# Designed miniproteins, single chains, continued (2): the designs that were tried, part 19

Each design is a single chain, and the fold is of that chain. pLDDT is the mean over its residues in the fold that is shown.

## One batch from the design tools (miniprotein)

Design m4624
Fold by ESMFold2-Fast:
Structure m4624 (fold): chain A 100 residues (1-100)
Amino acid sequence: SMKKEKEAKEKLRRLIKESLEQHKKITKLLEEGNWKAIEELIEEMKKREEELEKEIEEALKNLSPEELKELELEALDEAYKLMKKKNEKEYEEQKAKIEK
């Protein structure tokens, strides 16, 4: 069971990181006004939507509430870094809610 939990956690961690990296790229393209490149990225993301949803669902079945909390905190930390610490108050508030 521990091996499957570790594999599921690492898989979701990778998917979260990839999602945040894609959002960072979209944000940069939006700042540049490159709407065509944004459209192309969204189309690429949609092509993998069904596959991604299945992978997430399968991984979630193998995680404990504690492991989910760890992943939520990691995702929050990475999102905060992506926002260049502009939303420090919101970050602390969300972290407190997850830590409950």
Scores: mean pLDDT 72

Design m4625
Fold by ESMFold2-Fast:
Structure m4625 (fold): chain A 56 residues (1-56)
Amino acid sequence: MSLAERIAHHETGLTRAQLQEIRNATTDEELAALAERNGISTRQARDIKAFLRETD
């Protein structure tokens, strides 16, 4: 987990808390809202969520 979080932080500038919110989002609507709030695209948010979950 911590290595995946570091890579995502380095690439996006998002904090651990913001990355955890993205990881735990259960709907596309929630992901879209988080993406807009964090200044990233919905596609980037989906890619981050997939990356963080796959590395568990």
Scores: mean pLDDT 76

Design m4626
Fold by ESMFold2-Fast:
Structure m4626 (fold): chain A 77 residues (1-77)
Amino acid sequence: MLKDLKVLSVELLSEAPGKVVARVVIENIGDKPVTVQLLYADGSATPIATLAPGEKATVTIEEENGVVTVTSVEIKK
């Protein structure tokens, strides 16, 4: 696991039966670029962002009926 990633916050934006929308803020606290990946239940992985040292990614994730999708990624220092 990437030890240089820090989860700063997890916010529930919407919560309903069968549908959840969450915002996650992640920071690279290390000294090297790191790639953030979304891990799916089937064991597959998709790169969603590469963070340089000190960059933060705001990731919006939607789960609907067991399907997880990343709907937006915003990177800032």
Scores: mean pLDDT 72

Design m4627
Fold by ESMFold2-Fast:
Structure m4627 (fold): chain A 98 residues (1-98)
Amino acid sequence: KVKEETLKELDEVIEAVAEAAEKSEDFETQVLLSMVMISLSVTKLAVKKGKLTPQEAADNLEKLAKTIEEKSKKKTPEIEKLIKTLREAAEKNRELAE
């Protein structure tokens, strides 16, 4: 059940990143969000195969939130919402690990 809840949180974050990428008109932002989406998909695959714990998934989500925050030249409302969504998903994954 913990693994299923972690996968659900990762799916919700992947959808949020995909939506933000589609709404972005800036090529650099689209590339950044596409790379984040690939990293999230790899994290999901690792969790699904039991190679990554919920705690490790949470750590990866925080690293991606920090990467978006540091690499985004223009902080739009969509980007700010994404950073918040990633950090909230990280918190939930830590709670599931307890």
Scores: mean pLDDT 79

Design m4628
Fold by ESMFold2-Fast:
Structure m4628 (fold): chain A 75 residues (1-75)
Amino acid sequence: SGKEVAENAMIYAPMGALSSAEGVLKTGDIKDEVSGEYSGMGVGGAAELAGVPAKTGDKDGQITGETAAELYLKL
């Protein structure tokens, strides 16, 4: 299941994983917001873990301006 989240996070959380420029750019900016956005950091946390390919490997939860929860809904 973790791997499934890993692939999903590539499109869900960091969406910028495909567009690194956008993902990593907003990563450091919107990180704090996502924490309380959907209160689903537990869910977003799993996505952030899968967002490894997009993240610098330094920051946790490298999510674009949109929350992983929102991407989940769009899925």
Scores: mean pLDDT 42

Design m4629
Fold by ESMFold2-Fast:
Structure m4629 (fold): chain A 70 residues (1-70)
Amino acid sequence: KYEEIEKEIEEVIDFINENYEVGDEFSAAELSKKTGKSRRTVNLALSILEFQGLVEYDPETNKYVVKKKR
C-alpha cells in the first residue's frame, strides 16, 4: 500500500538525517542493511533526496555523499 511505502521511505530519510553529517558517505546496500528496508525502498528515498539536492551519487566510490541537511 502507498501509505506503507511512504512510511518506509520517511524512515530511511530520517535515518540519514539522524546518522550522517554533510560530507559523509554511504552506499545504498549499507543503508538497506542498517535500516532493514529493501534496496528498492532505499533507492526511492535516495532519488527524492538527490532531487532535493541533499545527497549526490559518486560513481568512483559507488557511494552517496550528503550535500545538505534538511
Scores: mean pLDDT 80

Design m4630
Fold by ESMFold2-Fast:
Formats: C-alpha cells, structure tokens, sequence
Structure m4630 (fold): chain A 74 residues (1-74)
C-alpha cells in the first residue's frame, strides 16, 4: 500500500541516520525540509512523515517512531 511504502521510506532514512550517527532531531529537520520542497508527495506520506517528526521531537527516539508507524500500517 502507499502507507507501507511511506513507512519503508522513513525506515530507510532512520537506518541511514543510525549508520551515520545523525541525531534524531537532525533527521526530523531534514524531513520537515523535504516536505516543504516536495509538494507532489502524497497526503498519506505527508501525514505519516509529520507524525514521525512529532514523535521524534517529543521523545528523541527515531527507532521507536518508525516502529510505531510500521505497526499502524500493517
């Protein structure tokens, strides 16, 4: 589904951030910039990315954030 594709996109970014020691807050800021630059992204992708950003900014835990979305789109 489109939701599963959106979550896989976020998962790939979280894994990349972990491999490169990128702070969760920096990943969240990059995603915010991505949404601002890519007006053609689907509303479902935008909603899931916004939920991920909010979770990461609240908790500092990108892995838990993406796992929460993975459970939601099963």
Amino acid sequence: SEGEGAVEFIRSLVDHAKENNIPPESLAEWLRSFLAKEPEVSEELKKLVEEFIDYVLETGDAEAGVKKLEEKVK
Scores: mean pLDDT 81

Design m4631
Fold by ESMFold2-Fast:
Structure m4631 (fold): chain A 55 residues (1-55)
Amino acid sequence: SPLDESLALFRKAEARLEELIAQNKDNPDAVALYNEQLERVRAAIERLEAEKAAS
């Protein structure tokens, strides 16, 4: 379904951002930006999971 496809894409984005944070641990500015993006991605996942549960 489109919801499952979107959820899979956001889960891949979450994993990639976690990887980038780990790779850039010595760059606090980059880590802060990646954490901001990770918060948005996690919020989108929560929304999509809630929508799927309501179906």
Scores: mean pLDDT 87

Design m4632
Fold by ESMFold2-Fast:
Structure m4632 (fold): chain A 64 residues (1-64)
Amino acid sequence: MSLEEIIEKTTKEVLEKSKGKSYQERMDIVSQATRKLTETLSKDDALEVHKEMLKAVEEDYEKE
């Protein structure tokens, strides 16, 4: 799976889990997803996915 595919998949999963949740709960979901990614990805790749997940969750929160 490419880094772009990982970003798309993890962002989608985090957004689904974050629907209707508080800002703090959404941040916890992103943190848990990032922790899982550090088990399989390099530090740099995990950081890039983390940034994309955080951006997507923050934008979704602002639109609700």
Scores: mean pLDDT 80

Design m4633
Fold by ESMFold2-Fast:
Structure m4633 (fold): chain A 94 residues (1-94)
Amino acid sequence: MEKLEEVLEEAVKEGNTMTLEVAAGFYSRLTDGGTGRKVYKELVEKKDLELARELARRIAQGLTFRMGEERAQELLDGLVDLLKEVMEIEKELK
């Protein structure tokens, strides 16, 4: 099982914008929409791996803050699985 950080780093390296859009959309829900969209646009434009890791950290923290640690852990694992599937679909669409 890959960690969220590893999945987002791979998405940045490969230019998997659909995968990054899903992750940023999820993050936008945790931050009332504005901040997540701005981070996504910056990430895609600069291909910043450090920003990708920071996005992963912020998603994990936001989930924990809103839902508590137990539920956040389950949802984070589900998000990782979802993003891996999106990356596979994205590869097939090329």
Scores: mean pLDDT 77

Design m4634
Fold by ESMFold2-Fast:
Structure m4634 (fold): chain A 72 residues (1-72)
Amino acid sequence: SMEEEKEMVEKFKRDAEGALAYLEANPDEALREAFAKQLEGLSKKLLEALKSEELKKEVEEITAEILARLAA
């Protein structure tokens, strides 16, 4: 359902933001690279699972924002 898909996207965002916050407080290059790779893989799987084009766009925007913040 749309509500279930929204929950999946909200969880993805929370998990990504939490990992980013940890890395910002505890800088580790190997962990950062591993997180970026896992984030891209999880994003791809979520995009394949979602039916809502609006939620797919939200996942793409979240992924791009987190990756940009990791690169800063």
Scores: mean pLDDT 87

Design m4635
Fold by ESMFold2-Fast:
Structure m4635 (fold): chain A 61 residues (1-61)
Amino acid sequence: MEKAREEAEAFLDALEARRQAGQRTPVPAISVEASIELLRLLYERTGNPVYKAAAEAVEKL
């Protein structure tokens, strides 16, 4: 779902901002659906099949 993908991308952006701010910025919570999309996004960016397997495992929880 597009919303979960947007949440995953926003979460990554928030992590980058937190790193640049020396961990002063709180990390927003993400939904289970966003966690699945985050793993798929990591698979697309890295090509590491472990992220694809993790996304499938989370979907079955």
Scores: mean pLDDT 68

Design m4636
Fold by ESMFold2-Fast:
Structure m4636 (fold): chain A 115 residues (1-115)
Amino acid sequence: MDAAGISPAVVAQVQSGEIAILSVGPEDVERAIAGLKEAAKNNKIKNIFAAVTDLGRGAGAEFGSRALSAGLRAYDETGEENTITISLHGVGSAERQAALEEAAARLRAEAESLL
């Protein structure tokens, strides 16, 4: 994640675990959810930013990085707590798009239970 143009205060919230940042493929969403639940036991998570994309593809990785950076900049401007932002990007078949949408819905439902 490139934090260029984001305030030191927001960077500190990411480092402390108050802001959770995730970039996952649909196959890894359950592991990501388990990691969020574990983190929530030790930290008061205030905001969650996630990109669900076809990891390992250049375009997908670049999209995820840009989407997460845009979300963090918007938070830096507003300071709004208890938000969940999920960005989706997939290339390829309708089956892959459906898997990304299902993974994002699953992640959002679990994330809402942690805030």
Scores: mean pLDDT 74

Design m4637
Fold by ESMFold2-Fast:
Structure m4637 (fold): chain A 117 residues (1-117)
Amino acid sequence: MKEYAERAKKGAEEAKKAAEEAKKSGDESSARSAERAARGAEAAARAAERSSGLRARQAALSAEGAAEGAKVAAEAAKSGDKRKSAIGATAAGISGAGAVAGALIAGDEEAARYGGE
């Protein structure tokens, strides 16, 4: 459970960062990086989604959103569409923050529930 949430968090963070770089540079190299990060986040989201844990499922939704945002940013960078690039980067950022928060909450809640700090 916690492993899947952590993977989703890392995937979402990479997708967010790659989407921001694609937005700033607008070149083919940054677009390719955003596409790769989006695939990673999508794979991590699917793995977390198969988990029975509520926090892992929340992290999966956030990572999936970050993956979609990065895909939009990558396509916009290739086409020169600054509006779509900004939307993609913003969506990846918001979803990435949710994945981070989900992972943190999962750690704290588990420690509190089982009496182990």
Scores: mean pLDDT 66

Design m4638
Fold by ESMFold2-Fast:
Structure m4638 (fold): chain A 75 residues (1-75)
Amino acid sequence: SAAEAARRELERLRVEDPAAYQALRDEMSAKMTAAATKAFNEALKKYGDDPQGQQIAEQAAHQAAQQTLDDLLRS
C-alpha cells in the first residue's frame, strides 16, 4: 500500500496546493523521461542486433520510468 499512500498524497496535493502538485508532476515527468531515454539507448546499444531489440529497449525504458516513479514517490 505504499503506492496507494503515494497516490493519495498526490491527490491531496492536487487539491490543497495545485502549484506544488504541478511542480512535482513536472519534475517527476522530466526525471522519468530522462531515465527511460537512457535505459532505451543503453538497451539498443546492447541488443541492437537482436530481432527483439526494439521490444527489449521499450521494456527497459518502461521499467526505468516505473523505477524512477517509485523512487520519487518514496523520497
Scores: mean pLDDT 79

Design m4639
Fold by ESMFold2-Fast:
Structure m4639 (fold): chain A 75 residues (1-75)
Amino acid sequence: GPRVLSPELREAERLLLRAYNRETDAEVRAAIAQALGALPHARDPRRALELARKVVEATTPEERLAAARELQGLA
């Protein structure tokens, strides 16, 4: 059955989906997709949410890529 995410992980998922749909950089978009797949396994839901916010708010592709990769590392 579908896994229920915590409120923090559900908000992180919403933010990452918005970031994915707006992202024009292929490498960043791939990293966001990997972060979305890792999200149900994230050990720190609060940190995952903070990193998802950074993916949305960061002004450079390098910063968005770093945040998405760090979020993957929480799984």
Scores: mean pLDDT 84

Design m4640
Fold by ESMFold2-Fast:
Structure m4640 (fold): chain A 74 residues (1-74)
Amino acid sequence: MEEEIEKLRKELTDRVKQLEPENAEKSLGLIDKLLEKMETDEEKIRFYKIEIDVLDALGLIRQAIDKIVEERKK
């Protein structure tokens, strides 16, 4: 259980660092505070999996926004 949580945390950390490297520590700190409110390992695992999926989706959205911004610059 703890090993699975550590693995998921590492995957989440990698996603956060890819999206906002300069703010990764702050974002991860907020995530840790949310996880502290979850009392079961099952809830933490579910949270990590959902957040990883959300971050992957946000990464795609950010790439789309960046492309639109670049295309609008002359």
Scores: mean pLDDT 75

Design m4641
Fold by ESMFold2-Fast:
Structure m4641 (fold): chain A 82 residues (1-82)
Amino acid sequence: SGSENAIKSIKEGEKEMIEQVRESARRKGLSEEQIEELVEVLKKGLEKVIEVAKETGDSEKISEAVGEAFGEVNEKLEELAK
């Protein structure tokens, strides 16, 4: 099903997404503690995306949830970077 494929893609992509967030944060001069705070926000966001995928199976709603997850990461990054 579409939801199963989406969940698999999210889980398989999680490690790469985490490393991309860590690299971006390091380039912006964040401490390792601040980087781990960003990673936790991303992990929580991806958990919500998986729930949306399980509940709806709707690719547009899954895409919106992914956008919300990265939006939360960006908000946290702006707070930490000042």
Scores: mean pLDDT 81

Design m4642
Fold by ESMFold2-Fast:
Structure m4642 (fold): chain A 103 residues (1-103)
Amino acid sequence: SLLESQMTPEQKEDLKKALEELKKAVELLLKGGPKEEVLEYLKKAEEILKNSKLLPAVKQSIKYHIEKLKALLEKDEEKLEELIKEYREWAAKVQAEEEARRA
């Protein structure tokens, strides 16, 4: 919500379009739809991100979700574990930095 308040109307529209394609991919995946169609929606979301002027942190967050969905589709347990580990390490670092500021 705070991040959204700092975005331009064009950035908000790009975010909305990327999230709509990601939502279509997730909904199709949950319905057991064709893998190829799920991948097409993920590819569309990636293309919107690549061509958008969204903040790097927003792009990284959405890209993480796209990569996680790809790993789930490929049943790439190793890639999924790597993504979860990287996220966990990043979250721990952010938490430690926040606690250090409060001490």
Scores: mean pLDDT 75

Design m4643
Fold by ESMFold2-Fast:
Structure m4643 (fold): chain A 63 residues (1-63)
Amino acid sequence: SLLEAVKAFLKRVAENLKKIYGDEEKVDKFYEDLLARFENGELTLDEIFAEIEKFYQELKKKK
């Protein structure tokens, strides 16, 4: 299903970000929040991608 595909995608994004940036607590919190908002119907796919890009830019700023 689309829901399962998005969950798998978000999990892989979180795992990769933790591997690259090492801020596991921050990445896990972001993943949990984003997943909950998606499951509650609060986010579209475009909004999910926008949130990921914004979070990625914040992680890069600290690196």
Scores: mean pLDDT 80

Design m4644
Fold by ESMFold2-Fast:
Structure m4644 (fold): chain A 100 residues (1-100)
Amino acid sequence: SPLERQMLLGTTILAISVDILTIKKRAAKGEDPKKVMEETIKLYEILLKNAEESGDTELAKLLREGIEKLKELLKQDAPISEVIKYLNDLLDQIAKLDNE
């Protein structure tokens, strides 16, 4: 239903928003960027599973592409600032699904 999709999108947006804030706090504390990234990827894999089980193919596609990009950034030793920039872009893309 439209309401169920809106609730799934809202929960996903909240989870990603909290994760971005958590990444910023962990980076400020001097935590290992690779460990932070690996834990972020695991969170996104959970979000992807939830989207797939709910049948939201558009959300699942964005999350799958997001996981692939995060794995690429991890492999490239990308700075946390670049990761945060990407996650904010992904969040914006997911938020746009709520208006369709």
Scores: mean pLDDT 87

Design m4645
Fold by ESMFold2-Fast:
Structure m4645 (fold): chain A 87 residues (1-87)
Amino acid sequence: MEREERLERARQAIEDFVKTLKKAKETYSKEEFDEIARLLAQQLAEAMKSLTPEEREKLRNYFKELVQKELSKEDAERVLKIFDEEL
């Protein structure tokens, strides 16, 4: 139960992070957007520390899928690079 709850929280965090990045792109400069992406990546990395390697890989793939779906190609590539550096 608690493990399932942690996975659901991590999945929700990914959804919230992608939503935040999409809004940030509309509001902030490129430099500010990149800083927000880095801060979110660090928060997600901390949330994933308690998960197994297999669970982390599934969530990383889910994040990549959402980013590619919700953001422009340029923004998605930049965000994924930042997250790959932190995760």
Scores: mean pLDDT 78

Design m4646
Fold by ESMFold2-Fast:
Structure m4646 (fold): chain A 86 residues (1-86)
Amino acid sequence: MEEIKKAAAEKLREEREKVRRGEISGVEALERVIKHILELSKKEKDKKNILAAIGLVLGLIGIQIDVEWGFISEEEGLERALELVG
């Protein structure tokens, strides 16, 4: 779990820099982080860690919806995502 959270935080920082450079949207950044966590979960052998990774994905999907529906800004969404994976 700790390794998945760390990898997710590193991926989120990388994708956030692409958003700041105008290369991708904040929604696309969140989608890329979600995909990365799912790919890491496929390599995990502990069901407890897999379920925890799924919980992170569901939380990030909720943040993505809030950004897409305009309830929060892209920057606020990325900040909440970083708090969730940290």
Scores: mean pLDDT 84

Design m4647
Fold by ESMFold2-Fast:
Structure m4647 (fold): chain A 65 residues (1-65)
Amino acid sequence: SMLQGAYEKGKKLADKLIKELGVDISTLTQKLAEILRNSKWSIEEKQAFARGFTEQVLKAQAAAE
């Protein structure tokens, strides 16, 4: 539940940033790293968030090709 919530938050934030900034892998990766550095989440929550975020970014990149 908590890990599923972190995963879904990662996906939603990636989708929001892609709509605002476009599919720029470098910029999106830097923003993900900044969020993870600034969060006090457990390591498992950070991993779940990063998976959701990265999955959405890769999906959007594939759709843009």
Scores: mean pLDDT 84

Design m4648
Fold by ESMFold2-Fast:
Structure m4648 (fold): chain A 76 residues (1-76)
Amino acid sequence: MPVTLTLSIPAPGATDEQLKKAVEAARAELEAQGVDVLDVTGERYGDVVRITITTAARPSPEQLHAAAVAAQKALE
């Protein structure tokens, strides 16, 4: 059953390039862990980056944490 999840990452001054890399990093990490990723989008809201992830089945908390860490590293 498809699910949509949102990651909110504090990233003051994040650029469009960093946002794109964060989206790509989150997707790559989930796919590397065998998650069937349908869509990943990212938006800036002031000092926060919101990454919206749609998957075919709910990822584990560990898979989501790994994706969040990968995205946060891309925003540095």
Scores: mean pLDDT 83

Design m4649
Fold by ESMFold2-Fast:
Structure m4649 (fold): chain A 83 residues (1-83)
Amino acid sequence: SDMLELVKQLVDIFIEETARKKGYSEEQLAEAREKGRRMVEEIVSRHSDEEVAAAVRQWAEAVKPKLSPENQARVEALVAQLE
């Protein structure tokens, strides 16, 4: 679904930022991406698109200050697509 793909991209940006800051190996990054994918699929399957969009907007506001300006812009562009 469009919601699933948007949320996966948002979580991937956060994982990428965290991996860069913590110096993740390729194996650690792959593991983090796989865990993120499973988490997103489970959450999206268990909640309405409205509930997911509200939770994602709240999460994005909380994490934006921890992201680079480039990744903040990427997150804002994806969040705008939730409506």
Scores: mean pLDDT 84

Design m4650
Fold by ESMFold2-Fast:
Structure m4650 (fold): chain A 94 residues (1-94)
Amino acid sequence: LEKGLEYLKAGDYDAAKAAFEEVLKTTTDPRVIGEAYYYLGEIYERQGDFELAEEYYQKAFDIFKQIGDKEGQKKAFEKLTELGVRELKEVVLG
């Protein structure tokens, strides 16, 4: 998880994605799975792929809800609502 975060902070989105995908292949901890999905959502959002960002934030939200992680649920939900507001603005304005 830490290595993926280092790549994400550096703006190396391809290396960050590979690192988080490796975390998903090697971990059985649902909290770590939720965090990896959340950061994949962040990467896709930064790359402008809002559809994939929403998908990964939803996966993160579902995992955090399953394990009772209220802080994880809150951060994933906030991202989902931000993306929903963006979609609504595009429909109304263009």
Scores: mean pLDDT 76

Design m4651
Fold by ESMFold2-Fast:
Structure m4651 (fold): chain A 92 residues (1-92)
Amino acid sequence: SMEQVRQLTLLQFRLIAAGANVLVAERMYEKGRVDLAARQVRDALRTADATIADARALRAATTDPALRAQLDRLIARAEELRREAERLLERI
């Protein structure tokens, strides 16, 4: 359970970093740095996809209902970030 909580925490930090990268990509796009924006949003998409996969695996491995609820919220946030990144990539 302690190791699973640690894994959740690392996934949360990974998602926060990916979200920051999407915000940076949006700003770069606004400044006409299209290639840089495209690279950053693609990196954020890969991180979001990996985070969703890892979070689903952790959810399947745990019987803790509180941890499952936190993972469900993390997955929902990662899926929303993925949609935001995809919408930005479509504009590029």
Scores: mean pLDDT 89

Design m4652
Fold by ESMFold2-Fast:
Structure m4652 (fold): chain A 74 residues (1-74)
Amino acid sequence: MVEVVIEGSKEAIAAVLERIHQRAPDAVEALDPASAATTGKLTLRVRPEHVPLVIEAAEEVRKQGLDVKVTVRD
């Protein structure tokens, strides 16, 4: 698994997660969802084959006007 960090508002992070879960419910695991509300950062464990899905979900959220940043850690 690869760690992916999503940075943004609680609303933006929730919107990204909703899109991921709609397409692949088993694709990601959140390591500390409680800290995301406080820090604006959520770390996900993602299978390498599902990293493009996470990036696409974030791009869709950005197109809706929510600011979100995705960083892939290999």
Scores: mean pLDDT 75

Design m4653
Fold by ESMFold2-Fast:
Structure m4653 (fold): chain A 88 residues (1-88)
Amino acid sequence: HHHHPHIDAAIVFANAGQLDLARAALKKAEELDPNSPYVHIAKGFIYLAEKKYDEAIKWFQKAKELGDEETRKLAEYFIKLAEQAKKS
């Protein structure tokens, strides 16, 4: 399985605009597995919530490079989302 409760929490909090809670959850995920490509996805998602689209894309690209096929597809989806948001 590829789901981590702290990574899921970081993404949910970031989407809700609760950036302090998102960063706290991300820190817990990093402490458990600092090399997880899902940590890079969560970092990208926090930057996306901050409207820092170029930084978000950078972290999603790192997740794509390190991850399996499922992580790669997820990262590509969020890269497209960030590019669309950047143009809006």
Scores: mean pLDDT 80

Design m4654
Fold by ESMFold2-Fast:
Structure m4654 (fold): chain A 70 residues (1-70)
Amino acid sequence: MEDEREEILARVRKLLKEANKLKMTSQELSKVIGLVLDAIGALLEGDFEAARRSVEEMEKLIKEIKEKNK
């Protein structure tokens, strides 16, 4: 259980560091923040499936933003 929470938090931290290096619109930044909050909220409720889903969506969004920047 703790290992899963640590895994998800590490993924969120990694994605936030990655996002911080990207040029984002206000809409894109709002979506990233929303997904981070969703993941944290799910972790606080012990819903690891929902937390992982939010992290996966954040990963997709960051990949999409990278494609636009390149």
Scores: mean pLDDT 80

Design m4655
Fold by ESMFold2-Fast:
Structure m4655 (fold): chain A 70 residues (1-70)
Amino acid sequence: ESPPVLSASLTRTLEPGRVTYNLTVVFRDPRTGEERTLEFSEVATTPEQKEQIQRLLEGLLRLTGARITD
């Protein structure tokens, strides 16, 4: 059986003093079988916040089997 996550893409925008992370995840609803899209954005203004967000995203990708798109 296919994993519920069908695809994921992560885009980083580097700006002076901040990094914006945009994640798009396409997954299949296990109840209806329809494809759904989830999008979220996070902004990091400190090096610590940037590392924390990146590690959370890496953990999410490992759990879901999703791929990072360049």
Scores: mean pLDDT 70

Design m4656
Fold by ESMFold2-Fast:
Structure m4656 (fold): chain A 72 residues (1-72)
Amino acid sequence: MKLEIEVELPVDADTVITEEDARRVVETAAFQKALEMGLEPESVEVEDVEAEIVEGEVRTLRVRGVATVTLK
């Protein structure tokens, strides 16, 4: 099944985001979302990922992505 993921996390000024880091965030969030839905996820494939740093009073990492979750 396909899941749309959006995650916002507070990050340090020294935080450098790689594509691999963003993919891991989406993969983890999709797996957890499937578990919260009462499903048994076997694997997660990240199809699309976008990550941006939002500057403000608190610096935040915003990650958006689409993942395909394979169920048992």
Scores: mean pLDDT 79

Design m4657
Fold by ESMFold2-Fast:
Structure m4657 (fold): chain A 76 residues (1-76)
Amino acid sequence: SAEQEAARAGAAQLRADLDAFLAQYGSQIPQALQDELRALVAALEAAVAAGDFDAMYATLGRIQALMAQMAAQIAA
């Protein structure tokens, strides 16, 4: 469906955005948070490959929460 295609495209764009974010700010972020983000990206990729959109949206919510924590770390 169009919704499934949009979700897959959004997940791919998020992967690219997170790679760019870590390239730019990685030196300012604790390694443990970077490792957690990479694990969540892998979980997102697995959910997309499986067509598990419930797991994909749950993982996106966790990535968003972690991104907020990392932004606070950079802003400190």
Scores: mean pLDDT 80

Design m4658
Fold by ESMFold2-Fast:
Structure m4658 (fold): chain A 82 residues (1-82)
Amino acid sequence: SRKELEQQALELTELGLQYSEKGDVDSSVRYLDLSADKMKQMGNKESEQSMQGGRDQAITDPKGSSRSIASTLKVVKNILES
């Protein structure tokens, strides 16, 4: 269901944030890509774009990416809860 996809996307985004905070870029990107796939399955372009931004930041600036990913997670939560 959409609610299950939403919950999975949020959990995957939170995992991506945790790995980003640890400096594990490969794991962070993997979980963010999985989250983006769930957003794509729901047809939510805004959430998918926000996840791609967080993913790109995790690759470009692993140390600074946790703030960017946390901001992306907040945007995703707001879109999915509306």
Scores: mean pLDDT 72

